Designed miniproteins, single chains, continued (4). Designs and how they scored, part 39

Each design is a single chain, and the fold is of that chain. pLDDT is the mean over its residues in the fold that is shown.

## One batch from the design tools (miniprotein)

Design m13337
Fold by ESMFold2-Fast:
Structure m13337 (fold): chain A 64 residues (1-64)
Amino acid sequence: FTLDTPAADFLRSLGFPEEVIARVPWRTVRELAEASAAGLLSLPGVDVADVERVGAAISRLTGR
């Protein structure tokens, strides 16, 4: 995956259900990386552990 990968494909790879993915307003992983934790937590069925998991996965893409 890259920062230009569709956010839906990235989140699906992390095990998010299609109902959550359908409500995501961000188009790419780059837009998702710019999103606040509060924005992600506003999605139904998303908790703090999910936000942390997304952040860790993005860090792996952008860092090392």
Scores: mean pLDDT 77

Design m13338
Fold by ESMFold2-Fast:
Structure m13338 (fold): chain A 70 residues (1-70)
Amino acid sequence: STDEKIAQLEATIKAQQDSASDTRRHIDEMKKRGERTVKEQIELDLWKIALNAEELVIEQIKKKLAELKS
């Protein structure tokens, strides 16, 4: 049913948001050491790219949820 699909998407959004929150916490911990070496800066930049990708996935799922509710 539509209600079951909505519930599944809401659960998926929550799980993805929890994952993105963990990624943000990891980035914050890396920043505490500073970005003083090229290698450390590259690693931090890669984690920021990963977070952006996770946030894009969440936004796509939210759009699907909004379509089902409309």
Scores: mean pLDDT 83

Design m13339
Fold by ESMFold2-Fast:
Structure m13339 (fold): chain A 104 residues (1-104)
Amino acid sequence: MEEEIEKLQEEISKLAQELLKMGVDLDTFRERVKKLAKEEIEKSNLDEKTKLMIYQLLGLDVDPEKLKELAKEITDEDIQKARFYAAKIMLNALKKILEEVKKK
């Protein structure tokens, strides 16, 4: 699990660097990443607990009361699962932005 997350983080870093070199504005980039990540989370078949954890990890708006209730039930396995899917969702969002930038 940890090795898989590390590989995803390396790919994310490479894609982010390429996008920045292409002159994408940081604020526009961050807003687009958040939008694409939210769309992918909602489209996913992940359970509500995992979705809320991914929202928190990616800095998306989440109800703090819902997060507090879920935190009482969170295990280390839940955290690893959320980290893995958050990284995967981030990588997919960056790939979509790269394709959009290539199109014109």
Scores: mean pLDDT 77

Design m13340
Fold by ESMFold2-Fast:
Structure m13340 (fold): chain A 55 residues (1-55)
Amino acid sequence: MDEELEIVNEFSRAYTAGDVDGMEALRKRLEAIRPDATGTVSALAQAAERVKELL
């Protein structure tokens, strides 16, 4: 499986669970393997911030 896609799938699970630390760790991992995926990394960071606002 594409590692980027796997990270995004794990991020969706963390997002649903409200696991901000997990979301941030997965975003950091995606950024490390795909530094050119600026749009995706930004979207994941925004999702984590949104969950933090709702807590």
Scores: mean pLDDT 74

Design m13341
Fold by ESMFold2-Fast:
Structure m13341 (fold): chain A 66 residues (1-66)
Amino acid sequence: MELSPEQRERAVKAIQEVTGVSPEAARQAVDALARGDAERAIKILQSAGVTPEQAYRALAAAAEAM
């Protein structure tokens, strides 16, 4: 699924507010989530130093923002 620029930016901000990751890592995670690949999104956030629990919370917030 392709997100509108506004949906993508809201989701990116939600991830950054929860995790503090870089904008690039947040955008990659949002893009993976938009493709339906939650496992890939979690792995992207974990590689950026995020715990699994924080990654799940961040993705839930991003999905709500979409």
Scores: mean pLDDT 82

Design m13342
Fold by ESMFold2-Fast:
Structure m13342 (fold): chain A 70 residues (1-70)
Amino acid sequence: MAAWEEIHRLALDLLGFIASLKDKEKQEEGQKQLTEILLDTSRLYASGEAPEEVLRRFRERVKKLLEEFS
């Protein structure tokens, strides 16, 4: 579904961003937070939450992570 495809794309983009960080500690923390975001997103999706709401919450969490590492 389109929402899941967008989530997957954003997750890959975020993984690439985290991998580009020069600070290994920040890279490891970013990977941990991304894993938690993906697990929570997968659980919401599996629970029958609306795809648009799942994508909205995923985007909000991604934005917060990017702000933290900016």
Scores: mean pLDDT 79

Design m13343
Fold by ESMFold2-Fast:
Structure m13343 (fold): chain A 83 residues (1-83)
Amino acid sequence: MEYEEVKRKVEELKREGEEAFKEGDYEKAIKLYTEAIKLLEDMIRKMLETGKGTPEQLEELQRLLEEAKRNLEEAKKKLEEKE
């Protein structure tokens, strides 16, 4: 996947994950956030290994990764509280 495709896919997964979280479907939110994290980690790794991409692009991906990780932790906490 190219940078723009990964960014778009991650933004879609984040939106879907936020909707699932709002609906109380924490299991679905966890799955969506986990998928976003994998895509972000793979793209960051590829950019670092190849030396391709701008510092701005890497900073944006890292910001999205940290946000997705925080959202995942919150969804996991809510799932544990529901059980």
Scores: mean pLDDT 83

Design m13344
Fold by ESMFold2-Fast:
Structure m13344 (fold): chain A 68 residues (1-68)
Amino acid sequence: SKEEIEAEVRKVVLRYAQKIFDKTKDDLAKYKEAMDELARLYQSALAEGTPEAVERLKKEAEEIVKKA
Protein backbone atom coordinates (compact mmCIF):
# COMPACT_ATOMS: atom_id res chain seq x y z
CA SER A 1 0.00 0.00 0.00
CA LYS A 2 1.00 3.67 -0.34
CA GLU A 3 1.03 3.96 3.47
CA GLU A 4 3.49 1.03 3.71
CA ILE A 5 5.72 2.59 1.02
CA GLU A 6 5.69 5.95 2.83
CA ALA A 7 6.64 4.22 6.11
CA GLU A 8 9.54 2.41 4.38
CA VAL A 9 10.75 5.66 2.74
CA ARG A 10 10.78 7.34 6.17
CA LYS A 11 12.66 4.38 7.71
CA VAL A 12 15.27 4.42 4.91
CA VAL A 13 15.80 8.19 5.24
CA LEU A 14 16.26 7.95 9.03
CA ARG A 15 18.80 5.12 8.58
CA TYR A 16 20.88 7.10 6.05
CA ALA A 17 20.57 10.34 8.06
CA GLN A 18 22.21 8.47 10.96
CA LYS A 19 25.04 7.21 8.68
CA ILE A 20 25.62 10.75 7.34
CA PHE A 21 25.72 12.15 10.90
CA ASP A 22 28.21 9.48 12.05
CA LYS A 23 30.50 10.12 9.05
CA THR A 24 30.35 13.96 9.21
CA LYS A 25 30.51 14.63 12.99
CA ASP A 26 33.57 16.89 12.58
CA ASP A 27 32.53 18.64 9.31
CA LEU A 28 29.36 20.73 9.62
CA ALA A 29 29.52 21.92 5.98
CA LYS A 30 29.63 18.33 4.63
CA TYR A 31 26.84 17.36 7.04
CA LYS A 32 24.56 20.18 5.79
CA GLU A 33 25.30 19.44 2.11
CA ALA A 34 24.65 15.70 2.52
CA MET A 35 21.45 16.26 4.54
CA ASP A 36 20.10 18.75 1.97
CA GLU A 37 20.69 16.18 -0.80
CA LEU A 38 19.04 13.42 1.28
CA ALA A 39 16.01 15.71 1.92
CA ARG A 40 15.61 16.24 -1.84
CA LEU A 41 15.71 12.45 -2.43
CA TYR A 42 13.16 11.95 0.37
CA GLN A 43 10.69 14.35 -1.28
CA SER A 44 11.12 12.64 -4.69
CA ALA A 45 10.60 9.14 -3.24
CA LEU A 46 7.44 10.22 -1.37
CA ALA A 47 6.04 11.88 -4.53
CA GLU A 48 6.58 8.70 -6.60
CA GLY A 49 5.33 6.33 -3.85
CA THR A 50 6.54 3.10 -5.52
CA PRO A 51 8.81 0.19 -4.48
CA GLU A 52 11.13 1.23 -7.35
CA ALA A 53 11.39 4.74 -5.84
CA VAL A 54 12.41 3.18 -2.49
CA GLU A 55 15.19 1.16 -4.18
CA ARG A 56 16.44 4.25 -6.05
CA LEU A 57 16.40 6.20 -2.75
CA LYS A 58 18.57 3.50 -1.10
CA LYS A 59 21.07 3.54 -3.99
CA GLU A 60 21.34 7.35 -4.19
CA ALA A 61 21.49 7.75 -0.38
CA GLU A 62 24.38 5.25 -0.29
CA GLU A 63 26.26 7.42 -2.82
CA ILE A 64 25.72 10.48 -0.57
CA VAL A 65 27.29 8.57 2.36
CA LYS A 66 30.27 7.55 0.17
CA LYS A 67 30.92 11.19 -0.82
CA ALA A 68 30.57 12.50 2.77
Scores: mean pLDDT 87

Design m13345
Fold by ESMFold2-Fast:
Structure m13345 (fold): chain A 89 residues (1-89)
Amino acid sequence: AKSTLELVLKNLEKALEEAKNLSKLEAEMTIATAIVALAVEYSLTGNPIVKEALDEISEVLNKLAKGEISSEEALKKSIEVVKEAIEKL
């Protein structure tokens, strides 16, 4: 559980370092990949902390796709959600 979320966190943090060079589509794909990883982890564990993170990051992706937040804001928000989930696990 923690190892999967730590890998997701590392990938999101790497994307944030390159945020100014990422297209909106590349940021969306990065966050979507995090969602897939969390969905797989939740399907295997049933852990409600993982589901909470999955639901929150899914909403972040929805807002980014609608243009309601920037790619940098979406990546920062996704990072915070994953960090909080790791602390609760």
Scores: mean pLDDT 85

Design m13346
Fold by ESMFold2-Fast:
Structure m13346 (fold): chain A 65 residues (1-65)
Amino acid sequence: SDAELLAQAGKLAQEAREAIAAGDTAKARELIEQLREVADSLSNPSLSAFVLREAEILEEELRKA
């Protein structure tokens, strides 16, 4: 369900931020890719767009780190 996918996205986003803070670039990139996969799996287009924007923000934070 979209609710389960959103919960997964929240966990992946948190793990990605922790990886960025730890300097684990490879893990952060993998987690961001998983977020994009969750966005593609969401049936609600507004929720899909929301998760995709979260992935884009995390990618930008990774570039600044």
Scores: mean pLDDT 86

Design m13347
Fold by ESMFold2-Fast:
Structure m13347 (fold): chain A 97 residues (1-97)
Amino acid sequence: SMEEEIRKWFEEAVAKARASPLPRAALRLLAEIFEKAGYLEYAEEARKLAESLPPLSPREAELERLILEGHRQMAETGTVDPAIEEALRRYAEELEK
């Protein structure tokens, strides 16, 4: 059914978000995607999952803000501010050990 397909999509998206380098930011982005798609209950569930994770350090909170803003700009304009792209690029490089 449609409800089963949407639930499976949500569960697969949550699993991918939780496996990401910044799972809290990914879950919050997932909530925004589902909210814009009209699935308010799934959006709320994704936000609750993000809130259940440990609190962010100041650096992690700033990186989450940049990721969410970058995705917002991409969704609205198809482009991202070069300053945000540069900040995210530096973060990705710092994850390589």
Scores: mean pLDDT 78

Design m13348
Fold by ESMFold2-Fast:
Structure m13348 (fold): chain A 60 residues (1-60)
Amino acid sequence: GALTGVEAAKLGSELSKKVGEDALQDIGREISRKTGITDGYDLVKLVVEEALKKVKEGGV
């Protein structure tokens, strides 16, 4: 299911502490390249969802 914007912001902050800003930046660049979304809440939401998936799969 899709994350709410508030949930995405909170999870993004927690994930930054666990996986590091560099990993989140790499995910953001890849999503931006594929979707054309370069800024804003929609990009943050997609980055958080992808980072959560990678953390669950042990691939961060």
Scores: mean pLDDT 68

Design m13349
Fold by ESMFold2-Fast:
Structure m13349 (fold): chain A 55 residues (1-55)
Amino acid sequence: SAELEALAKELGISVRQAEAAGRAVLSGDEVAVEVAMRDTGLSREQLERLAELLR
């Protein structure tokens, strides 16, 4: 989780937001991914990086 904390800080979001955004990607639900992108302001690629740390 240290890597998740570091990436969340780099992206300017909380660890809780990072976990939620990563889970949206892992869900495979495109609507959830779009909502996460809107709510965080992050790109799809940045959300995918968060998802990799939750695997």
Scores: mean pLDDT 83

Design m13350
Fold by ESMFold2-Fast:
Structure m13350 (fold): chain A 71 residues (1-71)
Amino acid sequence: SAIEELIKMLELMAKAFKDTPLGKLLAKIVEELKKLDEKSAIAYIKKVAEELLKSADPELKLLGQVLLSYA
């Protein structure tokens, strides 16, 4: 599924950015997504994406856009 593909992508990114704030954020998103069914996961992705898109950080805005594409 698209959600399973997203989880795998975010896990790889969290590993690559290990011990950084971005890596910790990605690991948290992965942990939450693994606990949710597909419908709840989509709602969670939308919520997280909306918060990231409000950030002044361009990297967080781009992550928000990527997440929104899976919702």
Scores: mean pLDDT 84

Design m13351
Fold by ESMFold2-Fast:
Structure m13351 (fold): chain A 59 residues (1-59)
Amino acid sequence: EVIVGEDKIDLYENGELIATFDFSNLARINSLLSQYDEITVTGNGNESVINALNETYGT
């Protein structure tokens, strides 16, 4: 699960926070997320980032 905030992205795996990224690290986030078969994207933050992640990884 990925939670998109106003200034950051939090990555959760099995309900545990495993990583936090700022928006300057989007390329690294994409590389990390490409390892997962499915991603749930949530949050009330940056809509463009939420939409981009959902289009790429959301199912």
Scores: mean pLDDT 71

Design m13352
Fold by ESMFold2-Fast:
Structure m13352 (fold): chain A 98 residues (1-98)
Amino acid sequence: SESQAFLEELQAEVERRVASGEATEEEALVEAAGRLAERLARALGMAEEEAREFGELAARLVREYLAGKITEEEVVERVEEALRRFAPEAVAALEAAA
């Protein structure tokens, strides 16, 4: 799977950057969250600009969570709100499958 290959590559990059001292664990997690969210948004059919904005939102939310400014529940709520706005059919399909 192309998505599985991306996740494996992303995880390996995060681990390598943290181990080398190029990034802190927090910095690596924020960057990984943004990249993963953007890729998922593109897979859901979002336009390139909207997918980039979704990635930026995910990175910001993870950064705020790690700084203790928001809860995990608030992160989930904000991500779900964004997905319902940009990919309502995909969210409805996921909710029906649950």
Scores: mean pLDDT 76

Design m13353
Fold by ESMFold2-Fast:
Parts: structure tokens; sequence; C-alpha cells
Structure m13353 (fold): chain A 91 residues (1-91)
């Protein structure tokens, strides 16, 4: 159902955010291997989430504002974690 898809999107967004925050904490601790692994996991969740966004859009279903807010927060967190990996790889 649409409600089940929206709940799954919220869960994926939260998981991506949590993994990204853990990657930032690993970076602060100097654990760059753990940072990279957590960032890769966060990117997988973000990719799954993007697939669901595309599916709902194809069905003409408008994403509610609270779900959209969770997605935007997750994308921002994943982008930060990804940037930390890129900066470290260039050091």
Amino acid sequence: STDDLLDKMKALAQEATDLSQQAVEAYKAGDYEKMRALTEQAEEKSKELSGLVKELKAQGIKIPADVMSAIINAESAVTLARMLVYVEDKA
C-alpha cells in the first residue's frame, strides 16, 4: 500500500541519517576504515530510497511534507559523509 511505502521511505531515510552520523563520529575518532564502510552503507540506503521516490512519482503519488523533510535530511547527511571520505582520500 502507499502507507507501507511511505513508512518504508521514512525508515530508510532514518537509517541513512543514522549511518551517516556514525560515519562522522568515526571520522572524529580517526577510524577512517569504519567511516568509509558506514558511508557505503548510508549510500546503499539512499539508493533504495531514491528508487522508492521514483516509484511513487511514476504512480502520480505526491510525497507528504514530513516524508520529504526526512529524505532531504538524509540526503544532506549522506552528502556530508561522502565529502569526508573524498577529503580523506586526497590527504
Scores: mean pLDDT 89

Design m13354
Fold by ESMFold2-Fast:
Structure m13354 (fold): chain A 94 residues (1-94)
Amino acid sequence: MIPLSVLINSDDLTPIIEEIERLKKTVNEKTYNFYKKFLSPETIERIEKELPDELKKPVYVLAGSLELFFRNLGLEKARDIAVEKVIEAAKKLT
């Protein structure tokens, strides 16, 4: 799990990039389908438009898991920051 301080307060995307690379090797269809449903249509459109196919499933899982985590805590601004950093980190891998 990526530390909250990295997701919210750090401009260092390295830990997020490392988690995306890990998820590329470990993500399965059930996990992908589960977490994708928590993403907004706007976030889905950005992922589909801005990322190559090989990064879509890992990013859906990571962004969806963070969406669910922060939603359960009632931290909407932290959710938006975390999801934005995941997309930015994935774009650095392209």
Scores: mean pLDDT 78

Design m13355
Fold by ESMFold2-Fast:
Structure m13355 (fold): chain A 60 residues (1-60)
Amino acid sequence: RYPRSVQLEVLRLLAQAGAPGAAEALARMEAGETLSVREIAELTRVSPRTIRRHLAHVEA
């Protein structure tokens, strides 16, 4: 749904903040894998609502 570049930026921010699984999710997307908001939330253990807020903020 969101552009891949926006998703990668959110994952970079989460990895810098020390969110578990964020570095793994970032590496998977950089390798060409497509992850949904739910999958990113599951991997990072951050709520889908919080992920969606970050995506909206970066896209704005």
Scores: mean pLDDT 76

Design m13356
Fold by ESMFold2-Fast:
Parts: C-alpha cells; structure tokens; sequence
Structure m13356 (fold): chain A 72 residues (1-72)
C-alpha cells in the first residue's frame, strides 16, 4: 500500500540518520514520531504512532536491529 511504501522509505531515512550521527544504537519513539510527522505531514498522527509503536522495544525505543528487520 502507499502507507507501507511511505513507512519503508521513512525507516530507510531513519536508519541512515542513526548511522550517520554515529552515536545512536536506538532512538526514543517520541523522536521517531516527530521525524515521521515532519516527513509525512499529510499522514494522521494516530497512524504514525500506531506504526512506530510496532517497532518499539519494552523501553519505548527503536533499535537499528528492529529497523533492519522491518526493512527485510
């Protein structure tokens, strides 16, 4: 779907951002949501939150490993 393609594109951008910054093995879901809202302002926040929460660990963070698994 269009939404799946948009989130796959965002996951790739998020992974590149984390790798380029060099200091991040994971990011908080709140930061990931804000990045997604900036990239896709036309997507409702509730939809963004639902998709981001699928990637979250028990501590409310998204790891590089979780992003790589979602992109596989």
Amino acid sequence: SRLDALFRHWLGALLAHMRTEGSRDSIPTSEAIEMAKTMFPEVPESVIRAEVNKLADANGNISIAAIEAALA
Scores: mean pLDDT 77

Design m13357
Fold by ESMFold2-Fast:
Structure m13357 (fold): chain A 77 residues (1-77)
Amino acid sequence: KIEELRKAGDELVRAVQAGNKEEALKYIEKIREILKEMGLGPVADAVYKHLKEKIEKGELTPEEARRIVDNLLRIAE
């Protein structure tokens, strides 16, 4: 589960770096699913909403995406 979260997070950061909104949205959905499976439903929903809005507006930076992913990995441990 943690390795799946790390992999999905790395793919999200890569998609944001590439400016690929479609891939970024795909990976935030994957992250939400993984977090819910880990019993972190409220965190999953809050993070998904925040990231989706920023991606749709083109405001999410690779640095911000990496920070959010790293924080989620710490919470999930």
Scores: mean pLDDT 83

Design m13358
Fold by ESMFold2-Fast:
Structure m13358 (fold): chain A 94 residues (1-94)
Amino acid sequence: VIDQARDLNVSMLNQIPTMSDDQMITQLQSVRGQINSLRDQSTDSSVRTILDDMSDSYSSIIDLGHVDGQQARASAIAFNQDTIATLDRFQAAA
């Protein structure tokens, strides 16, 4: 589950620079849906908490994207970078 969540964030980071604002919002919605599916499949409460926080962050960025696409893009990049680092630390500790 954590590996799959990490791969989604890496894929998102690689795609963001090539996407329009509308494409980015659509992709963020798709990735949020996949994160929610991974959360529902997880039996570990620590993993569920990380995925819930990730889903909430994606929702906030999507909402920001409807108001300010440039700020949403910057937030999406920063969030995905920070999340990858957090997931890497979690896996290293487990």
Scores: mean pLDDT 78

Design m13359
Fold by ESMFold2-Fast:
Structure m13359 (fold): chain A 85 residues (1-85)
Amino acid sequence: MTRPTEEDLKEAKEFIKKQLEEVKKKMPELEEAAKKVAELQLKMMELEYEGADEKEKEKLIAEYKKYAAENDDKYIPIAEEVEAK
C-alpha cells in the first residue's frame, strides 16, 4: 500500500465537494453531518499522505464511529443516496 499523492488528495477533495453539493440539493438537513464526515475523510487521507502509523488511523476511525453512532439516522440516508447514484 503506497501513500496517496498530492494529485490523489486533490481528486478526493473534488469528489467530496461534489458529494456535499448533492447532499445540499437532496438532503439539506444532513449538510452539517456530511461536512463532518468529509472532514474526517480528509484527515484520514492526510495521515496516509504523511505516512502516519496505523495507530493514528485507528484513532480517526474511532472518532468517526463515535460520531456515526451519535448521528446514525443522518449517516444511513447519506450512504443510501451515494449508493443509489
Scores: mean pLDDT 65

Design m13360
Fold by ESMFold2-Fast:
Structure m13360 (fold): chain A 72 residues (1-72)
Amino acid sequence: DLHALNAALTEAMRLMVEDVEEGTKRMMELVPEQAELIRKGGARMEEAGRRFGPMAAKAEALRMKGEVAAAV
């Protein structure tokens, strides 16, 4: 069910903004076929948050969710 998967991915993305490691792990559990894309997205989010603050981290999390959703 694509709707259920999209809802779960959205929740994992919200978790990533608060805890990047836990959110990344949850997304990899939902879509293990996209583990590399999710790991790269998590790393981009950490870098953006460190350099530009939490709003930049949230933007990268949204981008990664879109990439994962497009890949399924």
Scores: mean pLDDT 76

Design m13361
Fold by ESMFold2-Fast:
Structure m13361 (fold): chain A 73 residues (1-73)
Amino acid sequence: ETEIVGQTGGQIDGLLAPHLEPAKRAAVVTRITNAIMNKDLEKVEKIVDEAGLPPEVKEQVIKLAKETIDKLS
């Protein structure tokens, strides 16, 4: 479980790298991976909304989170 979430966290970090400074990006990735571990997709959506990301990046992050939660179920 933890290893799968770690891989997803790395992919999300890569998607956010062009859009967020390292410190803010690390905080956002940590919040998203914690929400994924709790299988809370609604929380992931709120976090990406608050981060001010472009719509296409938001959609990619939510898709990865959903796929990872499905694997944890």
Scores: mean pLDDT 81

Design m13362
Fold by ESMFold2-Fast:
Structure m13362 (fold): chain A 101 residues (1-101)
Amino acid sequence: MKEKLKEEILKAIEEAADILGLSEEEKELLLKKAEELIEKMSEEELEKAVELAERGAKALVAGDAEEARKVGAEAAKLPEEARALATMYANAKAIIELAKK
């Protein structure tokens, strides 16, 4: 369901912002931007963006340049909004994973 994906994405962005020590104002701006992007997307576009973001985050954490390149090529085929959201979510997931000890 689109609502569950939205909640998971926003939670990840908030957690990443907290890890980075961003201000409440900066955090609110990121969450607002993500929500605006999600609202412009279909459920199918959102599911694809999440799939690519999760793959991208794993590639970033692992230093897998080949997989990162493949994910980037697939993301280039997405609408601008979906690509932007995938980038935000991938970065958030990578930040969270790298912060684990």
Scores: mean pLDDT 84

Design m13363
Fold by ESMFold2-Fast:
Structure m13363 (fold): chain A 86 residues (1-86)
Amino acid sequence: AVDALVAEAVARLEAVYGKKAGEAFRRLAEAMRLTHSDAEVAALIQPTMDAMLRAADEGVSLETLLEGADKVLQAVQRLLEVGQIP
């Protein structure tokens, strides 16, 4: 189930970067669900988590990670707004 995969990814990211990283990942997963099928989201969760964990290993700051996540969320929000305007 997608919810179980999200919960596992959040737990792993929170262990490295803390609660804010888990919250950012949950928001990214919700955005993916608005634009993708559950099967596609399930396929994207592991690579996204692995990329964020690698960023931590390479010394990328939480602030930089959160800025990247926010930009993705803003892009999804703009796409949804354009799609809702007749």
Scores: mean pLDDT 75

Design m13364
Fold by ESMFold2-Fast:
Structure m13364 (fold): chain A 88 residues (1-88)
Amino acid sequence: DAALRAEVRAVLAEAAKELQDVLDNADTLSLEEALARIDAIRERTEARLAEIAASASPALRAEIEAALASFRLYAEGVKAELRARHAA
């Protein structure tokens, strides 16, 4: 499971970087475009984690489910920040 755990960490790190890149470019994007990018990043990340979970041990699958729940909250926080910036 060490290789699968490393893959999970890499997927989440890349997704977090992509979410930060959307925030960093928020002034060059419409709110609609920025939110659509966040949703696309979330969908892609969820799909990749689901593929890993399908081959994972029960313990690692539980870790992936917890990480996915945290990632969803993080993505919603990024969307809230984007909405706040556009309201200002």
Scores: mean pLDDT 86

Design m13365
Fold by ESMFold2-Fast:
Structure m13365 (fold): chain A 74 residues (1-74)
Amino acid sequence: SLLEEILEAIRAGDVRRAALLTYQYAKSLGLSDGLAMIYAGEVARALRTEGPEAAIEKTKELFKQMEEDAKLRK
């Protein structure tokens, strides 16, 4: 799944890949470019500032937020 690919990127310390895949997921849910960039930036920031374990937990929370945001746009 795309979530597992993002988590693998986070474990590898690949900030660019984690951010890009998060952006792609948000766009696949129908979120705007601006919102997708915000979510991607949050994942990148968590990985850079808090490390992989904290970034994994934050990414799981952000995935739930992205799905809820997508429901509100329907």
Scores: mean pLDDT 85

Design m13366
Fold by ESMFold2-Fast:
Structure m13366 (fold): chain A 80 residues (1-80)
Amino acid sequence: SPELSEIERRILDLLQELVRRVGASEEQTDALFREAGAIWERTGGDLAAFLEELRRLLRRFGFPEAAIDEFVARVEEVIA
């Protein structure tokens, strides 16, 4: 829906801000966005499931827990 498309855009913007802040490489950024996109398609608009899987993905990529926590809190504000 248009609402889900707007939420997706905001989450992508927040994810771009996160990778910039943690200094992720271009290779890491490309891989992260591909996997995040796959999770988005698989969860089919289930935002809670998407966020849970995305949090696990960020941990797997070795992002600092503090950065993940702030990112998740900001995503929760978008989907509230």
Scores: mean pLDDT 84

Design m13367
Fold by ESMFold2-Fast:
Structure m13367 (fold): chain A 85 residues (1-85)
Amino acid sequence: MVPTKEEVEEQVKGLEEILEEAEKAIEEGDVHKATILLTAASIQIAGLEFDGTLAPELKEYIDKAVEELKKRLEELKKKLDEAEK
C-alpha cells in the first residue's frame, strides 16, 4: 500500500508523541516504560523508512522526518543509559 502524505504526517506526529512520553518516563525514573516506548519508536521509525522506499514522491519528506526522529531517539537512548547508572 502506498502511503499518502497525510498518513505519513500522522505517523510522524504519533512517533513524536511516543518519544515525548519516553522522555517523560526517563525524567520520572520509569526505566522500564522508557525502554518499551523507545523500542516501539525504533520499530515504527524503521517501518516509516521502509514506506519511503514505496512512495518515491514522499521520499525526501520521509527521509528528513526519519533523520530527525532517529536523532531524537538516539538522544533519548543516551539519557536512558545515564539514568540507569
Scores: mean pLDDT 80

Design m13368
Fold by ESMFold2-Fast:
Structure m13368 (fold): chain A 87 residues (1-87)
Amino acid sequence: DAAKKEELLKKLIEEVEKLKKEVEETKRAYQNGALSKEDALKKMEEVLKKVEDIEKKAKEEGIMTPELQKLLEETRKLAEEAIKSVE
């Protein structure tokens, strides 16, 4: 169903954009001393897991677009760089 796949794609893009914001907010909270190193690492690991889950779902549904792929790659990179900066 093309209509359901289009709706799902939009929803996945929104979820990835939200995860990207969560990475930025978690990094700021850690830098400002509002979040512990342990909590920051846990949140970043959760983001990475959610990115992998979204990538898998997009692949299984056949809805992986260049836009979604780029957003997933950018979000993964930000989370990995944030983990490295905290560790």
Scores: mean pLDDT 85

Design m13369
Fold by ESMFold2-Fast:
Structure m13369 (fold): chain A 96 residues (1-96)
Amino acid sequence: MEKIPEDIEVESNLDPALEQAEIMARLFTKDKEKADELLARYAKAGLIPAESEITVTFTNKKTGKKVTFKYTVPASLSALEKARNELIKKAKEKFK
């Protein structure tokens, strides 16, 4: 994950069930591929959404400037991490 500057606050509106499932997958396995398999199985069983919209807001603590991004991601740890990294890059560009 890209490093976020200390003066930037990050808020995320991820589905709570998906967030909890991600935490559980990471606790039960250190293998990212197995974590993705667990999340896919939970989505197939209807325990978590197969697709979730994440809304991420970056706030510059010094200026109060806010930038909001929306992304739709499948129930996959790899896809969630990729989306988070891309959001951080875009936020850095907007605060230039």
Scores: mean pLDDT 70

Design m13370
Fold by ESMFold2-Fast:
Structure m13370 (fold): chain A 91 residues (1-91)
Amino acid sequence: SVLELSREALERGEELLEEAVRLMSTQEDADQLRAAYALTMQSPEEGLERARELARELTARDPRAEPAARLLVEGVELLVKAIEEGQELAA
C-alpha cells in the first residue's frame, strides 16, 4: 500500500540520519543534521537544499565527514521522494 511504502521509506530515511549523526564529532553538527531532516518534513525542497548545503560544508571542513554527508543527503532525498510519491498516489 501507499502508506506502507511511505512508512518504509520514512523509517529508512530516519535510519540513515541516525547513522550520519553517529559519525558527527560535535553535538552542533549532529543537531544541524537533525534540523535539516526535520525541515524536510515541513518543506521538502528547502530541507533537501539545506541538507546539500550542510553536506558541502561538512566535507569542505573535514574529508572524513564525507560518509556522514552522503548518508544525510541520501536520507533526505529518500524522504522527499516518499512525500512526493505519497501525495501523488493519494491524489
Scores: mean pLDDT 79

Design m13371
Fold by ESMFold2-Fast:
Structure m13371 (fold): chain A 98 residues (1-98)
Amino acid sequence: DEELKKLLEKLEELLTEEEREVLRKAYELSRAGKDEEAIELIKEFAEKHKGEAPIIELIKLAILAEEGDKKAAEEALELAKKLGLPEELIEAIEELLK
């Protein structure tokens, strides 16, 4: 939970205003215990903006990784490196692989 929250906060700095708004709503849903609804919101946004929202795609993969999908964690790490994200964000994603 803490690792996902830190990842979302750091990624927020790299987002457009529209992406920040969808993440803010997803984060509020997650804090209210509605993780399934938060995940669906992020997935729907990523699908609708395929190729246009790589940071949202990265967050979707990170959420799946925290749920136990180690392949999603590997894909998130690969995407983060391709996007040239800060080392601190890459380290946060690597923690999801442990």
Scores: mean pLDDT 74

Design m13372
Fold by ESMFold2-Fast:
Structure m13372 (fold): chain A 89 residues (1-89)
Amino acid sequence: MLTREMVDEAIRVGDEAPFGDSLYAGGDELARRLGLSNGQLVEVGRRLGSSGIYGGDPGINSQRLLDEVRRGRISFDDFAAEVERVLAE
């Protein structure tokens, strides 16, 4: 089950990563902990209307999704519900 602590840890990993890695390190960490691919995490963002879905890099799009959750543009409850839905597929 996704927790706020998992999102906070993924955000921290992204923030603490070397500059060149910071755009995707948090998304990669969250996907790994949840057993999702980065493509599946991008699909969660697409279903929730994330603005970061444009372009061809799944890792960067996953980090943008985390930034939108961090900023409250996507609620944690909506994010958690969609992650659980994708995990059940």
Scores: mean pLDDT 70

